Designed miniproteins, single chains, continued (2). Designs and how they scored, part 17

Each design is a single chain, and the fold is of that chain. pLDDT is the mean over its residues in the fold that is shown.

## One batch from the design tools (miniprotein)

Design m4596
Fold by ESMFold2-Fast:
Structure m4596 (fold): chain A 73 residues (1-73)
Amino acid sequence: DEFRARAEALGLPVEHVALAAANKSGLYEATDAIIQGMAEGKVREGLLKAAEIAEKNGDEETARVFRQAAEEV
């Protein structure tokens, strides 16, 4: 799993790697969903919403990253 390997290699929490991916892709709606999920203690739900937003924008690769992050939290 490329996403897990990257998070582990960087020593960062999975949600930080997901936020970096959202910011890099310019998916600010997805970034907002992740931040809101973190603030509400619903990180997994926030990541799944971000994945849905990425899919709607045609960014399947970023959506995959968010789903993998949701499995880790």
Scores: mean pLDDT 71

Design m4597
Fold by ESMFold2-Fast:
Order: sequence, then structure tokens, then C-alpha cells
Structure m4597 (fold): chain A 86 residues (1-86)
Amino acid sequence: SAAEARARAERLIEEAERLALEAAEAAKEGKYEEAARLLREAARLLREAARLYREGLGDAERAAALERAARIAEELARELEELAEK
């Protein structure tokens, strides 16, 4: 149902936001590999939420915004991984 899809998508977004905040704290402590891992998991959850908005709710604009957020998280993860290797 649309209500179930929305509830699941919102929970995925909330979890992704929590992981992004944990990643920021890990990065502040110099734990760049941990921060990158958390951001990659956040990106995965954001893409799943985007799929639910697109396919379950017919909300292409919200789906596109979530896909953009996932791409930003993946890019930040790559930068942190590069920093960890130095």
C-alpha cells in the first residue's frame, strides 16, 4: 500500500540521516574508513527510499532528490577513503 511504502521510505531516510551524522562524527575523530563505510550505507538506504517513492508512491521529484543525496554521500565516501590512504 502507499501508506506502507511511505512509512518504510521515511524510516530509511531517518536511518540514512542518523548514519550521515555518525559519519560526520567519525570523520571529526580521523576515522575516515569508518566514516566512508557509514556514508556508503546511508547512500544505499537513500536509493532504496528513492525506489519506494518512484515505484510505490509515484513521486518522481522526491525520488530524484534522494538519488542526488545518495550520489553526494558516495562522493564524500570516496574522498574520505582517499584521505584514509594517506
Scores: mean pLDDT 90

Design m4598
Fold by ESMFold2-Fast:
Structure m4598 (fold): chain A 68 residues (1-68)
Amino acid sequence: SKEGEKLIEEGKKKIEEGKKILEEGRRKLDNAKTLSEILHGIGLILRGIGLIVEGELLIKKGKELLEK
């Protein structure tokens, strides 16, 4: 269905956004000099992971709708 296709597209976008944020967080963490900077980098990494997981869930739901 078109609904399933839209969920897969949105999921892919979420994964790409999450990957970019995760890479930014890794770079910030690698260059961190203070505890505040370390925590900021970790926060970005966690946010990136959250978006990737959300995107994977949307793709799974979209595929389930296409199989029905």
Scores: mean pLDDT 88

Design m4599
Fold by ESMFold2-Fast:
Structure m4599 (fold): chain A 72 residues (1-72)
Amino acid sequence: SAAREEALRNRAKLEEYFRQGVTYEQIGEAAGVSAETVRRREAHADWALEQGNYETARALYEELLAWAEKAK
């Protein structure tokens, strides 16, 4: 499905930012939230993806990706 493909693409891009050295702390600062909130949001996105809730996973990864882009 398109939502599944988008969720996986957004997750891959987010993982790339982490590999480039962007931290949960920096993402949280850029988004105006705690690093713990960023980690919990990622865990929720991972859980949604595992449950087949691709639209929720896509949306959560998209939000995290937008925050990571601001942290760069």
Scores: mean pLDDT 88

Design m4600
Fold by ESMFold2-Fast:
Structure m4600 (fold): chain A 65 residues (1-65)
Amino acid sequence: SNREEAVEAARRGAELMGLSEEEKERVVQAVLDLYERLKEAGRKGTVEITLISKDGRVETVVIEL
């Protein structure tokens, strides 16, 4: 499902940034919260989320609604 793919994309983005397991779960939860809000608002299509670390690392998470 698009929701399961959003979870996997969020985890992979956080992993590539070198985040801890606790930080990865926070990123996953933030992406899921955004996913649910956009679905409730009737949004459809592709959403790009940019993750930026304090160290200047940048990763893009792409999700489908």
Scores: mean pLDDT 85

Design m4601
Fold by ESMFold2-Fast:
Structure m4601 (fold): chain A 68 residues (1-68)
Amino acid sequence: SEREKELLEQIEETEKWLEEHFEELSPEEKEQLLKVIEGSIKKAEELGFEEVVEKLKRLLEKVKELLE
């Protein structure tokens, strides 16, 4: 679907942005990012966008790893 493709592109752009700018984020912004990703996973699951869910879960793990 077009919406699923748009979401995949947005996730890829977010991943690239985070590679360059994650360390510039405040602790509060980093916590908010985790909440946004978790909420996005739930919404993608409700829509049945399996590829989006998998990609977001990988992004969530990457962000959690960067916090530790």
Scores: mean pLDDT 83

Design m4602
Fold by ESMFold2-Fast:
Structure m4602 (fold): chain A 75 residues (1-75)
Amino acid sequence: MIIDESELDKLPEGTVVIVSRDLSEAERLAEKLKTEGKNVYILQVKPGEDLDEVAKRIEEKLKEKGATVIRVDSL
């Protein structure tokens, strides 16, 4: 499921968030993790945004929820 940063506060504990510029790669990883029983969300990095900065911002907001943030940078 694709999410915006405004939805981060509503995510369950133990959620996996994939931060990626490439939705195709993020969707493939998300499907694999879902088959493993993970609760997975995708956040797309917009053109002009830095992937590492976006991922760090998400990690900070989700720190208390025990969420896992995965960076996918497909060139």
Scores: mean pLDDT 78

Design m4604
Fold by ESMFold2-Fast:
Structure m4604 (fold): chain A 117 residues (1-117)
Amino acid sequence: SADLEALRAALAALRAAGASPHVVEAVELLLETAERMEKLVREGASPEELLRVVEEGARRLLAIPGLPAEVRELVEEMVRRVKLAVEKGASAEEVLRLAMAQIRAVVGTLLEAERAA
């Protein structure tokens, strides 16, 4: 997947640059969440199963100390958007596309925050 390759590249670049441990941990959790969702969609999982993976990933992300407020807001927005899509009858593939777009937004904000530090 191009999305997973981009996330792996971002994580490798952050590690090579000596990024803060909280930023590295956040991107590792986002990559793990993305990988789990792509696998579940391939295995025919329900949108509700994808929502559970997103909610667990978000819970773990929000537990990381020192995350910028803008990142926390994006993580909470990701959960809200995915939950609303599932409630409105979105397919697992539609939920995956939405969640991947939100994950990319969170990673982009984390990269900007690290560059500003």
Scores: mean pLDDT 87

Design m4605
Fold by ESMFold2-Fast:
Structure m4605 (fold): chain A 105 residues (1-105)
Amino acid sequence: DIDKEVEELLKKLKEGDLSEELLTKLYLLDANAFRKLYENLNEEQKKIAEKAYEKALKEVEESRKFMDEKVKQAEEARKNLPPEEAEKVLKELSEEVREYLKKNL
């Protein structure tokens, strides 16, 4: 699915006008594909890509903060709860992380 989305996105970016939103999405889906595309851009297009990159980094940082909080919650559960209850909390946290990534990718 991701590989197909990356291929479709690259096709749109190569055939159409460069979009900051689509470039941001490309970086989040495949940073290597973004870097390869960036190498072939002119100076004006590189400025758009740089803005997309900064936006993507901000989204990654916000996601990292979310992940760090979920890891902390998992560690607290493991430390403070019986093993069986901790496993239930860890499963719930894993689902929250999965939903967050799907919504924000």
Scores: mean pLDDT 80

Design m4606
Fold by ESMFold2-Fast:
Structure m4606 (fold): chain A 81 residues (1-81)
Amino acid sequence: ASKEEVIKLLEEAIKAIKEGKLEEALKKLEEAIKMAEEGGAEGLAAMIRAAKEALEEGEVDVALHLLEEALERLKKGEYEV
């Protein structure tokens, strides 16, 4: 999977969360986790899983902060995908 595809999925997930589209957001996060794991980015995959768990527990603010952190780190090249 490409780094650009993971970035797109995380940006789409953040947008879906902000729009209250939780099922769409969860689907995008699952796709992003799979791509991160296939790319060997285990730390990124773990952070996205933590955000997914927070979202499933209704902790929307925590989920958004974790996803924004993951996105920033990915854009800075802290993860290889």
Scores: mean pLDDT 83

Design m4607
Fold by ESMFold2-Fast:
Structure m4607 (fold): chain A 69 residues (1-69)
Amino acid sequence: MSDEEKEELFKKFDKDGDGTISLGEFGELMKSLNLEDKFDELFKKVDKDKDGTIDYKEFLELLEIIEKL
C-alpha cells in the first residue's frame, strides 16, 4: 500500500477531520477489514499514548501489524 493510499484510508475513517480515529471509527475500520474479533488486541497495541484515540502515526503502525498477520 502506498503512502498516499494510507493517508486516504485514514481520512476516510477520520469522519470529523480532527486528525484522529475515535474508538467507534476504529471499530468500523476493524469490521471493514474482517478483523472485528481482534479489535481489543489491535487497539491496545496501537493506542500507545492510551488517550483512547488513534493518530496517523499509530494508524500506520496498525496497518503494518495487519499486513504481518
Scores: mean pLDDT 75

Design m4609
Fold by ESMFold2-Fast:
Structure m4609 (fold): chain A 60 residues (1-60)
Amino acid sequence: MITVTIERPSLEAAIGTALAVIGIDPEAKVEVKGNTVTLTVANNEAGREAADYALEEGKL
């Protein structure tokens, strides 16, 4: 199981990231708290792709 926590510049950006992640892996568990997105995914192909996407978004 992979857990990723990232901070986005706004609540709008955080929600956008959460929706994109769910589109990549519908089984993903996503929590949005203000500007912070916490993602928990399985260690499989879809989960790793979703986690990688979230990490790239979190570079800002």
Scores: mean pLDDT 81

Design m4610
Fold by ESMFold2-Fast:
Structure m4610 (fold): chain A 89 residues (1-89)
Amino acid sequence: MELLEKGNEYLKKGDYEKALEYYKKAIEEISKEKGPSDEEVVEALANAGKAYEKLGYTGLASHLYEAAAELAEKRGDLERAEELRKKAE
């Protein structure tokens, strides 16, 4: 997914605001094409949480990690869900 890859590139560069813009677009597009619980949606939500955490918006980061964890659970990926919930704390 090109939008997700762009978000990840900006996250690596430390451009957290641009990363968030691309993650929002990626979540919308992936949800329409593959469904709202696709693995790439989990990744985009988790990485958006990391971007908010880096910007100091810890409450928004926690919310996104929890959303990603719930989707991981719906996918049956309990290990990933547990990892994400620990980041939300």
Scores: mean pLDDT 85

Design m4611
Fold by ESMFold2-Fast:
Structure m4611 (fold): chain A 71 residues (1-71)
Amino acid sequence: SGVEALEARAAQLKAEGRHFDAGLTLAEALFYQGKYQEAIEKLREAAEAFPDKRSLIEAHKRVLEGMKKIR
């Protein structure tokens, strides 16, 4: 499934030390599982851990919130 592919990708990114990208990919997996608030919370945690990437995280958060409203 798409969720399984995202979880596998997140695990691979984490193993490569790409923790920021892994966090974003895991948030997408949570979103597709219908865990919208957990996905948003994961993005908030990433913004705190990587403040230099906060603007990118906020953009991803807005995309997920928009997709939730359409579905």
Scores: mean pLDDT 75

Design m4612
Fold by ESMFold2-Fast:
Structure m4612 (fold): chain A 99 residues (1-99)
Amino acid sequence: SERIKELKELIKRVEELIKEAKEQIEKGETEMSEEGKEKFEKAKELWRTELPTIETLKKAIEYLEEALKNGGADEGLLNLLERLKDELERLLTVEEKKA
């Protein structure tokens, strides 16, 4: 199933971002750039306002990747990554039950 494959790839991406965010926090690299803050706010807005579809979750992940590349990570960003992972795993379980 293409959806199962996409969900597994997105889960792997989020796990890599969680690892990176934890590493930045451990190093004390918690000060986000202005661009990083803007990307993080866009990800939070998508999570708050849109339905948690694969497309919406993918966009939120892309914003968080951009935030991490150009800035530090805080506990809020890490918490959002973990919530995105949980939702992707929920969607994966639903798709696997259809197979």
Scores: mean pLDDT 83

Design m4613
Fold by ESMFold2-Fast:
Structure m4613 (fold): chain A 58 residues (1-58)
Amino acid sequence: SMKLRAVSLSFLGLSYRTEGRLDEAARKFREASRLYRESGDLETAKLLEERAEKLEKE
C-alpha cells in the first residue's frame, strides 16, 4: 500500500541522515512526503517536507 511504502521511505530517510548522507536523506523524505500526501495524510507530508528543507539548508 502507499502508506506502507511512505513509512518505509521515511525510515530509510532517517537511516541516511544518521549515516550523514544528507542529500539522500532529503530525497527519501520528499518521496515519503509525496506518498503521504497522495494517501491523504497532509500533516505528515508537511512534516517530512520540512525535514528535507532543513537538511538542504545545511
Scores: mean pLDDT 82

Design m4614
Fold by ESMFold2-Fast:
Structure m4614 (fold): chain A 55 residues (1-55)
Amino acid sequence: DEIALLLRIAEHDDPELTAAVRERADAGASPAEIARELGISERTAANLVRLHREA
């Protein structure tokens, strides 16, 4: 799965960002809320949330 490869790259390159997305998603934050709070795109936040759910 291509998205699993992207998750591995993201965790290796920026583990703090990946952890912050994961924690907020587990707390019930939407991808839009995560994107706004962390200063990333909604697409990136949605992809990281999806990868966390699938991993």
Scores: mean pLDDT 72

Design m4615
Fold by ESMFold2-Fast:
Structure m4615 (fold): chain A 74 residues (1-74)
Amino acid sequence: SHMDDQKIVEITQRASQLIQQKEQQLRQQGASDQEIQAEREKMRQILLKGVNHMLDTGEPADKVFAEFEKQVQA
């Protein structure tokens, strides 16, 4: 639906920005390109699970994003 598409765009844009910030921080801390790629894949999997949960349950995008932030920072 249009509202689901809007939620997906919203959460993916916010998540993309957070992922880019996390990658930059890791690089500044001396992480290798391989380590950054592994963390990117981990964050991508967390995002996919969150989006699927949002679509299955109708959870607000803000709540799903807050959970994504927690899992990425843990």
Scores: mean pLDDT 84

Design m4617
Fold by ESMFold2-Fast:
Formats: structure tokens, sequence, C-alpha cells
Structure m4617 (fold): chain A 60 residues (1-60)
């Protein structure tokens, strides 16, 4: 299992990022606490990296 935490500059940004990841990476489990997204997956590191980059782009 791969676990990655991504912190956004705002809670609104974290919400947008989470919705984007859920839409485009449905195999990645997303949880949000304040400004921080926690991504969990049994997929490849490449898949997790893609999800994290997408999240950062949407959360900015």
Amino acid sequence: MFVLKVTMPSEEGARRAAEWVKRHFPDVEVTVEGKTLTLRSNSSVERMTGAALAAIGEGL
C-alpha cells in the first residue's frame, strides 16, 4: 500500500484537489483533514505520483 500526504495552501484548495483526484483517479482513496490530503492506493508509484501532481495543480 502506498500512502502520500499533500498539503494545500487552503482548505478550499484541498477540497478541489480531493474532488479532482476522486474523479480522475478513482482507484486512489482520498481523505481530507483541513488543508491536508492523504492518498492511499495499492497501485503503482507512478499512479500515486500522477494523483499527487493532479491534486497540487487543482489545489493551488
Scores: mean pLDDT 77

Design m4618
Fold by ESMFold2-Fast:
Structure m4618 (fold): chain A 70 residues (1-70)
Amino acid sequence: MVEEALKALEAGDLERAAELLRELAERSTSPFVRHAALEALKAVEAGDLETARRSVEALPAVEALEAQAA
């Protein structure tokens, strides 16, 4: 899901990126991943694509650490 959101952002498909980020926030059991996804969604909605991209790029690392308990 995070990879798909990043691809949507890079393609300029903001509607799809927002949908994927909302879905990630709803599906994540980690409050940290959920918060990061919501911040990225907020940046997309504000049209701050640089902040949105940076926030989404951080999500895979946070999600991987949370899932693997590393």
Scores: mean pLDDT 72

Design m4619
Fold by ESMFold2-Fast:
Structure m4619 (fold): chain A 63 residues (1-63)
Amino acid sequence: GMTELSRFLEELSKKYGVPLSRLEGGLALYVTGIIKTQAELSRLLGIPRSSVSKMVRLHRKEN
């Protein structure tokens, strides 16, 4: 089945109207250190800081 992260990203995409590819790309930029803070990632994606925090936690749990 889908991972918890994959399900959460689909929920964010639907709720905030952000393409799934943009959420995945933003997370990758943060994980690789190109984006330095969760605040910057929140602004880039147009989603709440709490959603970014959960996205990062789920990524760490699965990797």
Scores: mean pLDDT 85

Design m4621
Fold by ESMFold2-Fast:
Structure m4621 (fold): chain A 66 residues (1-66)
Amino acid sequence: MVGDVVTLRAVKDYEAKTDEELSLKKGEVITAEIVEIIDRNHLKIRLLDTGEVKIIDGSAVVPIAP
């Protein structure tokens, strides 16, 4: 849901295809606010540590805490 803070774990390495996408390494954990749900595979998130807004591939991450 937009506005939710989520903790996500990368289940695989993901190489960003554009500068707007976040690159991930398997086992990496990120905590972010959901800014926009673009589609089933793409979330626009704001990283809490940096305030940076990035798009993540939903197939590369799983929620580890609600």
Scores: mean pLDDT 76

Design m4622
Fold by ESMFold2-Fast:
Structure m4622 (fold): chain A 92 residues (1-92)
Amino acid sequence: SKMVEEAAEEVKKAAKEAGMEAEVEVRGDEVTVTLKGASVEQMLAAVGGGAEAWVLGGEPRTAAEGDTVTLTLSGLSDEQAARALRVLAGAL
């Protein structure tokens, strides 16, 4: 959706300003954010700091994959996904 795409661009911009890169992929009801270009510990801390604000009725999944940190959001409405992405952007 356009709403989720706009929030994804906010995440990409915030990541770049924080000295890292973000990729956002939307597939059906699932949104995947991949962070790279910083230490895995720093990226996990940023995602973890945002996650405490996320009471969306869904369970966000965070994984470290080599030199990247991936956050997956599933089962959310477009509005809920966009709000979660904006919270993440603020935590970066």
Scores: mean pLDDT 73

Design m4623
Fold by ESMFold2-Fast:
Structure m4623 (fold): chain A 63 residues (1-63)
Amino acid sequence: ADEYIKKGEEALKKGDYKTALNYFSKALEIDPNNEKAKRGVAEVLRKMGDQATADRIEAALAA
């Protein structure tokens, strides 16, 4: 799980949102409750302009 999260974060830093989303999705397939992977998905969506969905994911993590 952690390896995919790291690769997702690196892709996100490079602006490769599709690759970042793919890696975070793989991390969630291994561990569906992984907060780092969920935060990564929220960040990708925020960068892509879907702030409402990103905010909902962050709110669920904070609860």
Scores: mean pLDDT 76

Design m4624
Fold by ESMFold2-Fast:
Structure m4624 (fold): chain A 77 residues (1-77)
Amino acid sequence: LTEEARELMKKGHEAFEAGDYEKALEYYEKARELAEKAGDKITQAAALFEIAKVYDAMGDAEKGAEYFREALKLLEE
């Protein structure tokens, strides 16, 4: 993880714990983008797992499942 991506993951976690799902998604998406640019599939998968959890918590189980599946594909290759 870059320091920037790590900070974004922490901010996303804090927002999620506060129930601010929109802000959590914003931070996790930014972390995902940074990891993708760096070619870090492990960090990309971690961010996608967190995004999946946020959508599940919001009641969007279908979208959550899509992100979870995308994260698993990155780790299976």
Scores: mean pLDDT 83

Design m4625
Fold by ESMFold2-Fast:
Order: sequence, then C-alpha cells, then structure tokens
Structure m4625 (fold): chain A 61 residues (1-61)
Amino acid sequence: SVHDKVLKEAEELANTSPNKEEYLKQIREALAKGESEGTAQAMNVMLASHAELAKQARAAA
C-alpha cells in the first residue's frame, strides 16, 4: 500500500540521520496510528530528516 511504501521510505531516510533513534521511534508510532495518521506522521519524519541532511551539507560546504 501507499502507507507501507511511505513508512519504508521514512525508515530508510531516518537511518541516515544523526537523530535516527528519535525518528525510528516516530515511525513506530506512525505504524501504530493506522493508514491516514501514520502516513502524515511518516511524511513529517521525512521532511525533518531531509532538513537535517540539508543543514549538514551546508555546514560541510
């Protein structure tokens, strides 16, 4: 399902973050909340992880 795909992508992105444990916790909570609420939470995790990676890239430049 779309929900499962979004959760998997969020988990993969979270695993590359320095705050991976906190993001993985949020993904577990998303899985527990069900499809619509879980997808929204997973999208928020992806956005937060992307923002962290972008910030690190700017700091490294």
Scores: mean pLDDT 74

Design m4626
Fold by ESMFold2-Fast:
Structure m4626 (fold): chain A 62 residues (1-62)
Amino acid sequence: MSEEFLRVLGALAAQEMQKRNLEPTEENARKVIEEIAKESGIELTDEELEEAARIALSFLES
């Protein structure tokens, strides 16, 4: 999967986490990313999921 796509996915997850008022944890980021991926019919590897979660947390820290 492209790095740019993982960044977009992370940004969407960060936005959704803020909307739901979720604690900025890797667990919550991972759950939201899995939901977005499933809704879009996208299959992620465990490593892609973890990377997207880190990107989401990076957006929340900024």
Scores: mean pLDDT 80

Design m4627
Fold by ESMFold2-Fast:
Structure m4627 (fold): chain A 69 residues (1-69)
Amino acid sequence: SKAEELKKKLEKATEELIKAMKEGKDVTELMKKVNELLEELSKVAPKEESEEYAIEVLRRLAKAYKESL
């Protein structure tokens, strides 16, 4: 499904963003990509499912951000 394809793209984009954060690289474009994919997922997946996935992605990013400080 389109939702499953978007989740796979989100997983890869989130991993790239976390790696860039840990390496102290510019994350601007990677953050935009993750945000765009989350927005697209919210349009095609049921609200509850898309919200659960967005929360999971945000938790992973928050953890990486704390570890990069």
Scores: mean pLDDT 82

Design m4628
Fold by ESMFold2-Fast:
Formats: sequence, C-alpha cells, structure tokens
Structure m4628 (fold): chain A 61 residues (1-61)
Amino acid sequence: AEEKVEELVKKAEEAISRGDYQTAAKYYGEAARVALFELGDEEKADEYIQKATELAVKANG
C-alpha cells in the first residue's frame, strides 16, 4: 500500500516535469485515496489532496 503511494507520487512528479499538470493532479488525487483507504492516514491524504488542487488550478491557468 505504502509502495503504491510512492509510485503514484513519482508519476505525478514526472508529469510535473513535462508540464502536464492535469495528469499530475490526477496522480496526487489517486495517492490521497490510497493513503486514506489503504493506510488510514488522513493527514497524508489531506496533503496529497492539497497538492492535487494546486496542480488542477495550474492546469486551468
């Protein structure tokens, strides 16, 4: 489960490096879901949701 979160964050960072903020936001959103439902880590889930929201705003700008 923790490995899955790390993989999703890595994919999000790779998307950011390409300027693909929409894809990066999607991966952070998926990482938040895994953190909440598989790890029970609300704090990490909230952190990833915040990052996904910031990236989604960049994708629309």
Scores: mean pLDDT 81

Design m4629
Fold by ESMFold2-Fast:
Structure m4629 (fold): chain A 75 residues (1-75)
Amino acid sequence: SRSTHQKLTQQLIDYVTRTMGPDSARLVGASVYLAFQGNYDQSQRYLQQAIQIGGASPQQSRDIQQRVDDIVNTY
């Protein structure tokens, strides 16, 4: 549902803001938006940029990618 999508997206943005900072959080938010627009290539590029700028560990990178996939597939 739309409310589930918004809740999960906000939880992910909050997590990224706390662990990687607001610039990475904005890129993750843009990645989710692009995925819902069907622009999966640009979505993945923004997600990878967020991970790199935020200095994410391999575990954090996997967790963030899985959360984005879960949000997109929950719809």
Scores: mean pLDDT 84

Design m4630
Fold by ESMFold2-Fast:
Structure m4630 (fold): chain A 57 residues (1-57)
Amino acid sequence: SSMQLERQQQANRLGQQALDGKLSPEELARGLAALPGVTPEQARRAADSIRDQRERS
């Protein structure tokens, strides 16, 4: 659906901004949790993944 695609695009933008250092993992988690259909657990998992990736860099 168009809503699913829009959600994926917004999530990808937030993730890219976090990897680029424009958002903290905590800010990423809040942004993702604000998206329709995203659970707090999913938002936390995504933020943890970005944090881990930045630590490995």
Scores: mean pLDDT 78

Design m4631
Fold by ESMFold2-Fast:
Structure m4631 (fold): chain A 61 residues (1-61)
Amino acid sequence: REETRERILRAAEELFRERGFDATSLREIAEAAGVSVGTLYSHFRSKEELFLAVVERRLEE
């Protein structure tokens, strides 16, 4: 459960850093994280929510 969320956050952080927010889709993040798009949506309701979680994770490190 926690490992799936962390995997999604790591994939999102890398793709947002490399490609930028607008050029990165939730489908690409799900594929990079090794999860289904449905599984990603079960953890994050929007791309904006996922981006906020990535920013919060960076600030805690």
Scores: mean pLDDT 78

Design m4632
Fold by ESMFold2-Fast:
Structure m4632 (fold): chain A 55 residues (1-55)
Amino acid sequence: DREKMLAEMKQAILDAKAQGLSDVEIAELLEKLGLEYLKKTNPELAEIMEEIIKS
């Protein structure tokens, strides 16, 4: 369910910022959460994104 996923992503980012994570660390967190979301909504796109990230 998309609404829950977006709420969890938003909360995780806010918590990371509150803990003093760097922009790079926050970007990595977004990448992981975004891939998990894509795997559920568009698995083909998730595979493409994983390949790009690994490059």
Scores: mean pLDDT 74

Design m4633
Fold by ESMFold2-Fast:
Structure m4633 (fold): chain A 69 residues (1-69)
Amino acid sequence: MKEEVRELIQKALDYLRKAMEALSKGDKETAIKYANEAKEFAQKALELQPSPVAERLLRAADNIIEKAK
């Protein structure tokens, strides 16, 4: 995997974890903020190289946003 794509996926994962932690604490506003960041990084990774991992990260971020609103 290209280093650039790996870095984008790692950033998406990091923000997704932060979003899940915020959601578990009842901080819906922060959860939505971090989930949107994760979505942006996953989307950039998909644009560089389509992958099932990046698609799953996008879906996970969308699920957090839907649960938080």
Scores: mean pLDDT 82

